# Designed miniproteins, single chains, continued (2): the designs that were tried, part 17

Each design is a single chain, and the fold is of that chain. pLDDT is the mean over its residues in the fold that is shown.

## One batch from the design tools (miniprotein)

Design m4566
Fold by ESMFold2-Fast:
Structure m4566 (fold): chain A 81 residues (1-81)
Amino acid sequence: AAVERRLQAVAEGLRRRAEDPSLSERVREALRRIAELVARGESPVPLVKELYESGELSEEEVRQVARAFDEAVAAADAAYP
């Protein structure tokens, strides 16, 4: 269905961003984990909150994750309106 294709597009965008060598390994790992949640139709918000509160990601790294997610969603929205 259209919803499943859109979720897969978001997940693929996140996996592609996780290959970016300018991002820290922690950010790339977080993006891979978020992509798996999105592909299953699950919210990534609790994971991002936990990674920030545990100190596994810095505030700047959380911003990088949020930006990558927003960009992946926007790209999927444009492809599957």
Scores: mean pLDDT 82

Design m4567
Fold by ESMFold2-Fast:
Structure m4567 (fold): chain A 76 residues (1-76)
Amino acid sequence: AAARAAVAATVAALERSVEDMIAEEGLDEEERALLREALARFRAALEAHPDLSSEERGALAVREFAPVMREIAARR
C-alpha cells in the first residue's frame, strides 16, 4: 500500500514536471513525444517494481530520462 502510494505520487509529480517543461521550454512535437514516452516507460517500470527504494526510483528516472534529454540537447 505505502509503496504503491509512493509510486503514484512520484508519477504524478513527474507528469506535472514534464508538462511544465513542455509548456515553458518551447519543445517541438517530436521532443514532446520523446518526453511523454520516457514518462510512460518510467511509470511502467515503477508499476512492475513498486517496492523500489527512493534511491532506486531516482536511478530509474535518470536511466529513462537521460537518453531523451541527451537527444533533445543534441538537436540544439
Scores: mean pLDDT 75

Design m4568
Fold by ESMFold2-Fast:
Structure m4568 (fold): chain A 57 residues (1-57)
Amino acid sequence: SAHDVILANAVAEVRRLPAPEAERERWVAEVRSLPPDPQLIGAFVRALARRYGAVPP
């Protein structure tokens, strides 16, 4: 489904964060628990990227 693709991409992005593995897996669990809202999932992943300094210029 479209949601499964969005979730898989979000999980992959979280696993690429410059963070300890244990923290990344905690955030993967959080992403998987989010409502199936692509805007919410995208905002969550972007907030993590900002927190860990992985934002593009």
Scores: mean pLDDT 82

Design m4569
Fold by ESMFold2-Fast:
Structure m4569 (fold): chain A 65 residues (1-65)
Amino acid sequence: ANIAIDILKLIEAKGSATAAELAAALGVSVATVSTTLANLSAAGLITVDAATGKATITAKGSAFL
């Protein structure tokens, strides 16, 4: 399964999401989601708020979908 696309779609639909929320929604480990979020952030597709732990999709991320 393309987990990166599934994560991006969920963040877009929710506006923002934590790794725990995404892991629960997708039925995967928090570790898997955290690694994918780090990769998506490095690619500029999401921004993660350090204070809340919430990921938000960027314009580049929305265009990737």
Scores: mean pLDDT 82

Design m4570
Fold by ESMFold2-Fast:
Structure m4570 (fold): chain A 69 residues (1-69)
Amino acid sequence: DAAERERRLAELVSRYLREQVGDDPKYQAEADRLAEEMARAVVAGDIPTAERLAKQMRQLVAEAQAEKA
């Protein structure tokens, strides 16, 4: 079931990213969005999209850590 695989992967990635970006709702919302898109790309076998999203995830974490308040 592709939907179940997407949900499970999105949960794992979202949990990891939320820990990295901290408590800011803006960064948490973006983390959740990227996790869902990554899960879809991985389950669909869209490797170029998954690689692009991985770069965006690294950038989001770097940005959130730089803007610590």
Scores: mean pLDDT 82

Design m4571
Fold by ESMFold2-Fast:
Structure m4571 (fold): chain A 65 residues (1-65)
Amino acid sequence: SLPSPAEIAAILYLARGNLAMKKGDFDGAIEDYEKALKIAREGGASPELIATIEENLKKARDLKA
């Protein structure tokens, strides 16, 4: 089965956020993870994908704080 267009978009923003994290760009990572989370929630993405995005967002926020 294929993911929905919204789920694909959420995964792409998650990937961008992960790249920002590797670069130490925690502000950019937070922005991308927040966008991914919004798209995932509104698009009805899997609970597993939503949990992954939420975990990465929390980590990015903790590293910025």
Scores: mean pLDDT 87

Design m4572
Fold by ESMFold2-Fast:
Structure m4572 (fold): chain A 92 residues (1-92)
Amino acid sequence: MDLGEQGKKAGEEGYKAGKAGDGVKGGRGGIIGGWLADKNALSGGDPKKAKEGGEAALKGALAAVKTGTGKGIILGIAGAITASGAIFTASL
């Protein structure tokens, strides 16, 4: 599995955790997923997989913010910034 696919999995797990009310796991999924997707894009990996990973990570990060917990909001914002950067890099 490439880094983009790993990022997608991390983002999807973060989304599930965030939807269940776990803002910390949701935000971490966004951060880790975004970082893996960005690393994939920067290392010459599949840009479609990097974009999918970034989009999944962004979804996880936003679910973390939606929990309304202080840690979820902080980690969710950090994850959203990281994931958005990965989507941008993969789209170039």
Scores: mean pLDDT 78

Design m4573
Fold by ESMFold2-Fast:
Structure m4573 (fold): chain A 81 residues (1-81)
Amino acid sequence: MKEDLKKLAKIAAEILEKNYERGERDPVDEGIALIILSTAYLAALREGDEETAEKFRQAIDAVSAGNYKEAAKLLKELAEE
């Protein structure tokens, strides 16, 4: 995975994990995380990295469903690999 995509995954994971730890769903933080994740998803698709794109899509779906814990877990996996 490209280093820039790892950085985006890490930033989004940190935002979502802080909200999860507080039992919060801050709409500004959610909006920022979704912009970051959508940018990363489209970048992965343009590069032909379908596996990375699918994981970003799963994270987007989890955020949209309010499952910040699951989203942060997926994004931490992407950032560490």
Scores: mean pLDDT 84

Design m4574
Fold by ESMFold2-Fast:
Structure m4574 (fold): chain A 100 residues (1-100)
Amino acid sequence: SELEEKKEEFERLLERAEELLKEGKKGAAASLMVLTLVDALEISKELAEYVAKRAMELLGVKSLKELRETLIKLLRESGASETEIKLFEEVLEEIEKYLG
């Protein structure tokens, strides 16, 4: 089905994000996870919930709040500017409110 094909595409993106984390490319990994969440949310809440759950499992976190905090930490550790961090925080807070 089209939904199953989209889940497979998002799983491949999350697998790539995990590879980037293993390579020490923290900012690229976090950015890819955020982009994947946004893309899923534009399709459906159910797909965004699926992607959020998989990202949480990959990062070893238990809540959307911990997911947001971990992604922001990865971006800061990569040398992202405070302006960039603020924009990512705003996006992730909107996702957290919509899915929570």
Scores: mean pLDDT 87

Design m4575
Fold by ESMFold2-Fast:
Structure m4575 (fold): chain A 62 residues (1-62)
Amino acid sequence: SSREEADAFLEWMRERAGLPDEVVEKMRKLRDERIEKNWRYATPEEREKGLKEGLEISKLQR
């Protein structure tokens, strides 16, 4: 689901902020690759910590 939300944000950047489609696609690929690498090498504890920290950052923005 977080990937779907990130993809929705990239589409919003394309439509609302006027980023070129090629830039949006490059950002999407870099995001997916980074997520895959982090999850592949992270321990269960690190994954849980990352999810909790992400949630706290999200709450601080709203």
Scores: mean pLDDT 64

Design m4576
Fold by ESMFold2-Fast:
Structure m4576 (fold): chain A 55 residues (1-55)
Amino acid sequence: MTEEEKEALRRILEGVAKNVPLTDEAREQALKGLVDNYGLTKEEAEEILERGLAG
């Protein structure tokens, strides 16, 4: 994975989070998508999601 892809993911997650509240189920689906589609570890996916939510 490139660093550019990680940055793009953060921006996408931030944009989506503004529109829809992240419920527990939505958060789990987002983590699964990041891990499965991008081959990230669960920790990296959680870090990106958490930092995206922080803004």
Scores: mean pLDDT 69

Design m4577
Fold by ESMFold2-Fast:
Structure m4577 (fold): chain A 92 residues (1-92)
Amino acid sequence: SMDDVMQQLNQVQTQMRQLMTTSDSTSQQAGRVVMGVVTRVVSSVKHNQPVSDDTWDRYRQQVQQSMSTLSDDMRQVVQRMVQLSDQMVRMS
Protein backbone atom coordinates (compact mmCIF):
# COMPACT_ATOMS: atom_id res chain seq x y z
CA SER A 1 0.00 0.00 0.00
CA MET A 2 0.99 3.66 -0.24
CA ASP A 3 1.18 3.85 3.56
CA ASP A 4 3.59 0.88 3.62
CA VAL A 5 5.83 2.51 0.98
CA MET A 6 5.75 5.82 2.89
CA GLN A 7 6.67 4.01 6.14
CA GLN A 8 9.61 2.26 4.44
CA LEU A 9 10.75 5.56 2.90
CA ASN A 10 10.57 7.27 6.32
CA GLN A 11 12.80 4.53 7.80
CA VAL A 12 15.34 4.92 4.96
CA GLN A 13 15.27 8.74 5.36
CA THR A 14 16.05 8.27 9.08
CA GLN A 15 19.01 6.04 8.15
CA MET A 16 20.24 8.72 5.71
CA ARG A 17 20.02 11.44 8.39
CA GLN A 18 22.10 9.26 10.74
CA LEU A 19 24.77 8.70 8.06
CA MET A 20 24.86 12.46 7.37
CA THR A 21 25.67 13.26 11.04
CA THR A 22 29.00 11.34 10.75
CA SER A 23 29.95 12.44 7.21
CA ASP A 24 32.03 15.39 5.95
CA SER A 25 30.47 18.74 4.96
CA THR A 26 30.57 17.93 1.21
CA SER A 27 28.68 14.65 1.70
CA GLN A 28 26.23 16.44 4.04
CA GLN A 29 25.53 19.08 1.35
CA ALA A 30 24.94 16.38 -1.30
CA GLY A 31 22.76 14.46 1.20
CA ARG A 32 20.65 17.57 1.86
CA VAL A 33 20.02 17.95 -1.90
CA VAL A 34 18.84 14.32 -2.11
CA MET A 35 16.69 14.67 1.04
CA GLY A 36 15.13 17.84 -0.41
CA VAL A 37 14.06 15.93 -3.55
CA VAL A 38 12.59 13.05 -1.50
CA THR A 39 10.75 15.51 0.78
CA ARG A 40 9.17 17.19 -2.28
CA VAL A 41 7.97 13.81 -3.63
CA VAL A 42 6.52 12.81 -0.23
CA SER A 43 4.82 16.22 0.16
CA SER A 44 3.24 15.98 -3.33
CA VAL A 45 1.92 12.46 -2.65
CA LYS A 46 0.55 13.42 0.81
CA HIS A 47 -1.35 16.34 -0.76
CA ASN A 48 -2.63 14.24 -3.70
CA GLN A 49 -0.59 16.37 -6.14
CA PRO A 50 0.64 14.29 -9.08
CA VAL A 51 4.38 14.28 -9.81
CA SER A 52 4.70 14.52 -13.60
CA ASP A 53 7.14 12.28 -15.49
CA ASP A 54 9.12 15.41 -16.47
CA THR A 55 9.36 16.60 -12.84
CA TRP A 56 10.37 13.10 -11.66
CA ASP A 57 13.04 12.88 -14.40
CA ARG A 58 14.50 16.24 -13.24
CA TYR A 59 14.49 15.01 -9.61
CA ARG A 60 16.30 11.80 -10.60
CA GLN A 61 18.91 13.83 -12.54
CA GLN A 62 19.46 16.09 -9.51
CA VAL A 63 19.97 13.00 -7.28
CA GLN A 64 22.31 11.39 -9.84
CA GLN A 65 24.48 14.55 -9.94
CA SER A 66 24.93 14.24 -6.14
CA MET A 67 25.95 10.54 -6.20
CA SER A 68 29.69 11.05 -6.87
CA THR A 69 30.13 13.09 -3.64
CA LEU A 70 28.34 10.53 -1.40
CA SER A 71 29.98 7.66 0.50
CA ASP A 72 29.26 4.05 -0.55
CA ASP A 73 26.85 3.58 2.38
CA MET A 74 25.03 6.82 1.53
CA ARG A 75 24.78 5.85 -2.16
CA GLN A 76 23.09 2.53 -1.23
CA VAL A 77 20.59 4.36 1.00
CA VAL A 78 19.94 6.96 -1.73
CA GLN A 79 19.31 4.19 -4.30
CA ARG A 80 16.69 2.70 -1.93
CA MET A 81 15.09 6.14 -1.38
CA VAL A 82 14.87 6.62 -5.18
CA GLN A 83 13.29 3.15 -5.63
CA LEU A 84 10.66 3.86 -2.95
CA SER A 85 10.01 7.39 -4.30
CA ASP A 86 9.56 5.91 -7.81
CA GLN A 87 6.99 3.46 -6.40
CA MET A 88 5.09 6.34 -4.75
CA VAL A 89 5.05 8.38 -7.99
CA ARG A 90 3.80 5.36 -9.96
CA MET A 91 1.05 4.61 -7.38
CA SER A 92 -0.20 8.21 -7.19
Scores: mean pLDDT 84

Design m4578
Fold by ESMFold2-Fast:
Structure m4578 (fold): chain A 84 residues (1-84)
Amino acid sequence: MMLEEVLKREEDEEQKRIVEAELELSKTKPISEITAEEVGKAAGLPVSKVRELGIKNTALGFRLLAERVEQAILDEGRSVERPA
């Protein structure tokens, strides 16, 4: 049960790496041509992890992860705004 909280933190960091890798790959080839295997190699993760974390359809996974990574980057790089 508590393991899920720890796993979520790790998944957020792994998702960030995956999205960054996919963004870099999208500069060299169309997103539709990008496979989970290539994203895994660029992110340094097994393809099974990439697929499980939401890079299943590539385009869909990219969009979902991009939203989460955007929030994570804002939280880490710049305060989202003080919670008052």
Scores: mean pLDDT 61

Design m4579
Fold by ESMFold2-Fast:
Structure m4579 (fold): chain A 74 residues (1-74)
Amino acid sequence: MTLNKEVLELEIEASLEIMKASIALLAGDNKEAAEHYEKAAEYYEKLAELLEGEERERALKQAEELREKAKELK
């Protein structure tokens, strides 16, 4: 059950970083927003290491999309 708790913790951390990125965008700080999207992507990559099959693929896709958003803001 520890593994499931770690999955939830990583999902929460990723969500918090996405929220921080959104706040930075509203403030006009594209560089700050990019850094938070990169951190969110790192959390989804860690999630993918703990997951299998379709769930792993979804986590990797979320990480890729977040890295693309970060790249657009640099």
Scores: mean pLDDT 84

Design m4580
Fold by ESMFold2-Fast:
Structure m4580 (fold): chain A 93 residues (1-93)
Amino acid sequence: DEAVKQQLLETMAELARLVVQVADESDLLRAIGLALRVIGMQLYPPSTQELIELGQELIRLGQQALTTSTDPGQAARLAELIERVQRLLEQLR
């Protein structure tokens, strides 16, 4: 479903942006790398498998960012975006 893929890509872009803002120094370079990959996918449509793979990587990194987040508002937003990516990935199965 192309609509689900588009929603997933848009949600992944938002999650990647927030992860870059909240990532620990040790994860910052990886967060930037994943954000650039999402931007690339917005320019050139990815395969379903590429979206699933990147989505899973973003969820993992987002969960790491949650463990180090000191701002309750950012933590709540991270959790919301992680849940949305997980639900959209499930719809592609």
Scores: mean pLDDT 81

Design m4581
Fold by ESMFold2-Fast:
Structure m4581 (fold): chain A 68 residues (1-68)
Amino acid sequence: SLLDELRARLEAVVAEGLAAGASLEEIERRMLQTYLSTLHANPDASQEEVEAMARLLEELFRRAAAEL
């Protein structure tokens, strides 16, 4: 699903950022870019899917902050 694909990409961004010693701000910026790129590539996404993706981004932001 679109949501599962976004989760995998966001988790990869967090893992790569942590492994590279990137700042929380850099990791969050890359996560935002990934989220926006996913929305732009999927203009037909339903309102429910867009809301679910936004909630997923918030969940993973919180998780990234907790690991730093």
Scores: mean pLDDT 85

Design m4582
Fold by ESMFold2-Fast:
Structure m4582 (fold): chain A 69 residues (1-69)
Amino acid sequence: REARRKMSEEEREKVLEEALEKLKEKYDLDPSKIPALRRVLEQLAGPGTTAEELVEFLETSGLIDRYLK
């Protein structure tokens, strides 16, 4: 509602959740590795980072392969 920050904590969490959902849709993720993947997304997410940018980074870097079944 009131936003002086470029990205609120709620918006950041939403971006992380959207990125994780997109990855689950595209890839057969290992459920035991999901918490580790979420931590990686959290470390990568900055002010103004979109869910699509996070997904693209994991795909282009090959990091996503570590979280597959």
Scores: mean pLDDT 74

Design m4583
Fold by ESMFold2-Fast:
Structure m4583 (fold): chain A 71 residues (1-71)
Amino acid sequence: TDEEELLARYRIHAHAILQYAEETGDVEKAIASLKETSSILIAEARQRNDEAAARYIEEETKKLIQELKER
């Protein structure tokens, strides 16, 4: 489904950003990339009238940013 494709793209990008942070230690760039990527995909979800997907991406991104800040 369109939602499954959107969430799969989010997970792929989030995973790549987290790997970048682990390999480089550049937490600030990783946080900036998560914010940028999530904002694009949240906008796409809302254009599709998929508020559940938008909300999931918002909450997951906040959680991942908090985890990165605690490293």
Scores: mean pLDDT 86

Design m4584
Fold by ESMFold2-Fast:
Structure m4584 (fold): chain A 85 residues (1-85)
Amino acid sequence: LDELLRELAELGGVSVEEVERSISSFDSNGDGVITKEELREGYEAAGLNLSDEEIERRLNVLDKDGDGVVTREELLQAMLEHALS
């Protein structure tokens, strides 16, 4: 987790604390997992108007286990992979 936070912060030119705050905004319950609804709310809070279909596609990419939730590690890993592309 710490390693992924550091890598993403370096790629984005921001601090680890800023990345951590951004991820925390998606985890409204603070339970370490992000549901589809929390993911949608996080994007809306960031000013991004994403459709339900777009949210589901992102969730499916992040949720490799197919349990309908995303862990903080899975979200960070996906963000890192997108930043490296």
Scores: mean pLDDT 65

Design m4585
Fold by ESMFold2-Fast:
Structure m4585 (fold): chain A 77 residues (1-77)
Amino acid sequence: MKILSNEEIDTIEQALAALFALPSMEERRKYMEELVKKGVISENKAKQLLDIVVASEKTREKILEERRKAEEEALEG
């Protein structure tokens, strides 16, 4: 049904926002376990969202490292 699709998307977006706001991977896992326990999302979806957060953290570290190198090169050139 049309309404259910939108509610599911909103729930996933809220879950992702909360995951990025949480300070540690342990807190993120606990939050996802609670959502699965409440039936808000499936266990497979929880794993996918956690994987997205892990990938995003790695990408963020890479961007910050590249930015630092660019700033160092700008000071030397």
Scores: mean pLDDT 72

Design m4586
Fold by ESMFold2-Fast:
Structure m4586 (fold): chain A 68 residues (1-68)
Amino acid sequence: MEEAVKKLKEILPELDEKTIEQIVNFAKANGIPLEKIVERAEKLKKEGKTPEQIYLEISVFIGEEIAK
């Protein structure tokens, strides 16, 4: 858990710590593995997406996982 939070902060250093904690808490509350979110964020960062685009894509991904 703590490792996933640390990795997410490293991938998205432009986001507030509060925003990262909200992502983590929302994923945990909905049973979504944090490692999947980290993997998604890392992939998007490598593709050259902006922090805002990465945040939006993660939010969509969480929504899709909840809907499954």
Scores: mean pLDDT 75

Design m4587
Fold by ESMFold2-Fast:
Structure m4587 (fold): chain A 105 residues (1-105)
Amino acid sequence: ELEKLKREVEEARERAQAAGANAFVTHIGPKTKESEKLFYEAELEAYRRALADPGRAVLVIVKSYIEDDPELQEKVDRETQALLDAARAAGIDVEVKEFKIKKKK
């Protein structure tokens, strides 16, 4: 499943590059195997959006935080908001995808 997703991302990236489409994906917060899959899905979506409207740059932000960690959530939210403000000022089409990591005992 993950290998197929990685290949679909690579193929979409090549198509986006050939079309002159501008797509960016970034991850803010802690990384897990589950957030890695979400990151690739976000990357694929960013390329598809950019290919649909190549005249506009696309940014997808994947933000993750740990459940019941308000300090980490505040930090992630601040970093996400700063990037959102900068991207919007630059005329970039920006979307945020949120991933909440559950505490495992």
Scores: mean pLDDT 79

Design m4588
Fold by ESMFold2-Fast:
Structure m4588 (fold): chain A 58 residues (1-58)
Amino acid sequence: VNEAINEAVLELRDAKVPEEKAKKAVEEMVKYASKTDDLEEVKRKIREITEKAIAESK
């Protein structure tokens, strides 16, 4: 999970997402990861959160 979150952080940085929005996205990822043991679900959710944050910044 930490690897997926780290990858998402790099994608947010490369997409030039504002730091405040990137921080909120990471907090949502961590919150979701704490509520489920399904790693595949967590990875999918991290992807969704990352893509949404990037889209909102364009």
Scores: mean pLDDT 78

Design m4589
Fold by ESMFold2-Fast:
Structure m4589 (fold): chain A 115 residues (1-115)
Amino acid sequence: AEEQVARYRAAFEAAAAFRKAPLRREEREFEGYRLYVLSFEDRGVTTLLVLLLSPEGELRGGWFTLPSRAEADELVARLKSPEAFEAALAEALARAREDHAAGRGDRHAAEGEVS
């Protein structure tokens, strides 16, 4: 599971580097869960990776495109418990499905199935 986190983080960091965008990173811990948040902004659009690793080694997450840094920061501010994470992830994934995420190689991450 930690190897999958490392792979998604590396892919996201490579995407930010390709776009020459400064990468912001944040890590949180709550109730044995680890939350990883990575974001970059390019041309007013914010791309966000959120990954939640459970104490049991279950990984949940998504790779999103959001119209602004403020909307990304608002989503991240809500990620304070596993339940809040699932609610925010479900909302963001529903929006991403409607908007068609434009990310290159973004397959399973947009569906919340992170492998």
Scores: mean pLDDT 75

Design m4590
Fold by ESMFold2-Fast:
Structure m4590 (fold): chain A 66 residues (1-66)
Amino acid sequence: SGMVDEARIREAARVAVESSRSEAALEQLLKYYEGQLRKASDNEEEAERLIRLFREALEEILRQRE
């Protein structure tokens, strides 16, 4: 239940970026978080929405770091 709201999704994206020290590590963390969001979701539509929010937050954080 820790990753089912927008604020927690944005925090997960921030942690993924800050914890990864390589592109390979970041990709591995992305797969992990997507899996966690699918498990935390009540249905496929909710999972898709949360994964989309996670990816959008990740892209925004990466743009701000360039």
Scores: mean pLDDT 73

Design m4591
Fold by ESMFold2-Fast:
Structure m4591 (fold): chain A 71 residues (1-71)
Amino acid sequence: MTVSKAAVRAALRRYGFPLSLTDALLEAVNAYAARHPDMPLSPLGVLERALRAARENGLPMEVVLGLLRLP
């Protein structure tokens, strides 16, 4: 199942991140899901956990994007 742009924007707003990387994160999370079809979390769940962890550790959104782009 693919994540919608609206869902990505809502997650970014929830954790207080800027919307500048919305399209890049949307592409990256859907590509990540396609590489990991048997993962226990939904693609949106993976994104939300990564954004929450980044916020709690003072990491920029670009780190989340980089992690989602790993093979």
Scores: mean pLDDT 79

Design m4592
Fold by ESMFold2-Fast:
Structure m4592 (fold): chain A 77 residues (1-77)
Amino acid sequence: MAEEEEKLKKLLEGLSKKPYELGLKGGLEGKPEEAEKELDKLVEGADSEDVKEFARKQFEKGVREGEAIRAAREAAA
């Protein structure tokens, strides 16, 4: 049990960082739909709704922050 729990936690940790980074990049570039396609491909192998939902939440946090940074840059420029 401990072995599978540890592997799952490592996987979730990786999935949390990568979706967030994809979202942040998409928001910064002004192309969140393109980044969302990359997210879909990343989670396509994950047959768990919980994993997909978690990754999507991290992605949306990234997009929101990226878009806020982009908007601030455009307002300041």
Scores: mean pLDDT 74

Design m4593
Fold by ESMFold2-Fast:
Structure m4593 (fold): chain A 85 residues (1-85)
Amino acid sequence: MEEERELARRILALYEAGDLAGARELLAEAGGVDAASISDEDVRLAVARARVFLAWEEAYEASGGDEEAARAAAAEELARIRAEA
């Protein structure tokens, strides 16, 4: 969980900075594969998953463990991602 949260924050930060090469290297290291095997679509999907995961975690913590609130926040973030695509 802590490692997943840290990975999610790092991939999002790299993507926001426009560092797609760094994002590919991070995903390759985490997956135990070559960076050249990571496509731009893989990065985009990893960023989308990171955003949804962090939205869920933040809402869950803020609500004191309300899974319904966390699911609602995750669904809202997913809807935003779909609107941006």
Scores: mean pLDDT 79

Design m4594
Fold by ESMFold2-Fast:
Structure m4594 (fold): chain A 109 residues (1-109)
Amino acid sequence: SLEERIEELKSRIENLKKEYDKLTKVQKAADLLRDMLEQGKSDEEIEAALKAHGDYSEEGLKLYREVREKFGDREAAIAELRRTSLDYQRKANKLKREIIMLEKELESL
């Protein structure tokens, strides 16, 4: 039915929006962490700043732990965070295009 199609499209759009939000939070966390590392901030300052960013503190702390475990060199960590930011921006842009397409389909019903 038309009602079932509308409900399905709304559900798909909301799920994609949640995924988009998660991807953009990781991108923001990567950018913030990279900036702090480039500024020579201490581990304590970095952890405090990430915890203060409530909207993406979990993503930021997870990313920081991963970078610290895999990359002992600050320059290598900065390069990885730059790649992470670009990758997540690319993924988020793809999801945004899909959301727009589905919203247009919903409007046409």
Scores: mean pLDDT 84

Design m4595
Fold by ESMFold2-Fast:
Structure m4595 (fold): chain A 91 residues (1-91)
Amino acid sequence: KLKEIAEELKKNILKLKLPKENIFLFLDYLIDALNGKEHEHIGNYISKEDLKKLEEALVKPLESLNLSTEEKIEVLKLLKELLEEEEKKNS
């Protein structure tokens, strides 16, 4: 079921048509934040507008699903893997 959530989030992310680099930076930022690790301010790398789009596509859906912190991290890791597979398939 977590993989199904990750696949839905992948569809949401791809609709935004943002650079792959920005998407992966944001995913790594969220994973680190959920693990309680400090990360350099993401706004230095991603515009405020694009950051809001990523938050709406990823963070708000995850919050609405009432997932544990561990489940959120797993979904984000699965999402990252699915996005990497999509890139390889198109290459």
Scores: mean pLDDT 76

Design m4596
Fold by ESMFold2-Fast:
Structure m4596 (fold): chain A 66 residues (1-66)
Amino acid sequence: KTLKVDLSAPNATGASIVAKAVKEGLVDPQALGEAIAALGNRPVDQLSPEDVVAALEKLGVKVEIV
């Protein structure tokens, strides 16, 4: 369960990282939503890419920054 993320890409947003992890079946959408709520109950489109990566890692998803 490894997600590759390029944080230097111009299209790297919290929302795009969430969409990729869910699409690849790496995380349960509900569990990810709860982890994101623990970061301050903000909409996913207002989260930094780094915050989303931290939430995914807490859920056991390995993230590789490329």
Scores: mean pLDDT 71

Design m4597
Fold by ESMFold2-Fast:
Structure m4597 (fold): chain A 89 residues (1-89)
Amino acid sequence: MEKKEEEELEKEREELLSSNPMPEQEIEDGEAVREALKFIEKALKEGKITKEQAEELIRKAAELLKAGKISRKEAAELVIKEIEKLVKE
């Protein structure tokens, strides 16, 4: 099988990074998204969440960003909080 699952995750991550923020938000939002992506990678490597759960959260955040309902920073915070809930017993 082609590496479709990994490519889908990378695409969703790129959508989170590529949203059109206000110019003053670009640095802060970019750092927040990078931290969220690192948090996802760590949780996946530790087996605390599944790839499916990570993909669903990333897709959800990307959809909200594309709809203009939240900023990249808010999307990153949402992803981190949801993963924290999944990681907690």
Scores: mean pLDDT 67

Design m4598
Fold by ESMFold2-Fast:
Structure m4598 (fold): chain A 92 residues (1-92)
Amino acid sequence: MLQNVEQFKKEAQQIISELELIQQEEMTEENRKRILRLVHSLKGSARLIGADALVNLLQKFEDALKKEKDPERRKEMVSYLIETINRVLELL
């Protein structure tokens, strides 16, 4: 399990970096789809290490982002997600 947690941290850090790059761009439909793919991948990795609380958080985020039509609100949601994941990584 320890090696799986370290692998998860590396994958999560890469996903955060990609989310931060997307956050600097316009919140287009293509960028929303990119964010959803990254979140889906992170959710899968979180399941493998048994991080149930994080899995639940990521699932709620996916559901909320799919329903949100306001591009500015989508950007705020992504910023909150980045901050939340960074805090979780500090606890691992």
Scores: mean pLDDT 84

Design m4599
Fold by ESMFold2-Fast:
Structure m4599 (fold): chain A 88 residues (1-88)
Amino acid sequence: MPDIRTQIDILSKRLKELGVSEELIKRLSSEDSPLNLGKLLTVAALKELGVSEEQALGYMRGENMSDLPSTDDIGLQTLRLQEEINRE
């Protein structure tokens, strides 16, 4: 399986394709940590489910956001992304 840095780089590329700001990507990819990997996966999952970058950031801060996907849908999409990355 790819290391954490490689997974972060793959997710950063995917986030750019999903229209996430380069400033946010740089901030979330600055450290090769499991926490940053988890944050990148969560933002990517939310963006693929049609959530805006602003709503994704609100969710990450624990803010009460309307019209978010269910926690189960977010978790399932995160697992799908992790499996895709691990098989690339």
Scores: mean pLDDT 77

Design m4600
Fold by ESMFold2-Fast:
Parts: structure tokens; sequence; C-alpha cells
Structure m4600 (fold): chain A 95 residues (1-95)
């Protein structure tokens, strides 16, 4: 679980700037939705439901990308997508 924990930390750090976007409430809403799906993905992984965890990570990536677009910073969306891909790979290695 150490590898998953570290990858999760990286994804949370990548999401942090989007969550702090006080100038764009729609971007913040999308970032909060991404966090919600990340939480569901982690819960599914903890239960051994890696297929469900993968689905929730894909949704988290989608909403994080949308938040980056709404904030006018596609680079943040790309960083979140990369971090989420690393977490997905870590989940696959635990199976």
Amino acid sequence: MQRISEATGRLLRALSPLLRSRTNPDARKAALQALSYLGKALAAAENGDFEEAERYLELAIEYARKAGELAGNPDMAEEVERAARELLEALKEEV
C-alpha cells in the first residue's frame, strides 16, 4: 500500500491549485467533483474492486481536466492527468 499512498499524495498535490481557485467557482466545483471521484476510487481499491477504482480515476481525470480548462490553465489539467495515470499504474501493480 506504500506505493499507492505515495501516488495518491502526488495526485492530491496536483489537484491543490485547482481547489484554491477562488476566482472561478465553476473550476473549483469541478475540482471538488474530481476529489469526490478520487475518494471513491481509493475506497474501491481498498475493497479490492480495482476495475471500479479505475472507472472512478477516469472520472476524476475528466473533472480535473474540466477544472483546469475552466481556470484557464490546461497545464494543471495535464499534471493532474499524469499523476492520476501514475496512481492507476500503482493500483495495477498491487493486483
Scores: mean pLDDT 74

Design m4601
Fold by ESMFold2-Fast:
Order: C-alpha cells, then structure tokens, then sequence
Structure m4601 (fold): chain A 87 residues (1-87)
C-alpha cells in the first residue's frame, strides 16, 4: 500500500471509531492487540485494523484471523465478539 492509501484507511478507521459505542479504554486495548498482531505478521497496524473493521479487503485477512484465533482466550471481550461476528 502507498502512504496515500494508508492515510485514506486511517481516516476511515477514525470515522468508524467516532461512531463506536465502545469506551475509549476498550478501544485502546483492542488497538494494542492489533499492533502486536501487526508486528508479528510484519504488517502495518492501520492495514490490520482496516481489515478487521471491514474497511479493506485483503488476502491477509485469513492470516490475521488465524493469528487472532491463536490468541482468542487472551483477547479483550469486545474483540472476541467482533471475531465471532466475522466467522
């Protein structure tokens, strides 16, 4: 992805989060997990978050979901519920 495409994804993510009913503290916990998954998979955290929010379609979706499933018991409840909805 180009830096321009990443910036577009960042804007879409922020718009989605502004409309979210999740408390800021829970959003921070989710973002921390996303960053850890992104680092392990050598991906940009913005790309991982956009894929999980359904804002970006990528072949990396399955790899990201597999990594999150491997961590399922350690995930914040809100992220567990989101994964259950995606599967």
Amino acid sequence: LSEEELEELRKKIEERLKKSTLPPEVQEEIRKVIKEVAEKLNLDPVVVEAILLGLYKSEKREEILKELKSRYEDLPPALQAHLDALL
Scores: mean pLDDT 78

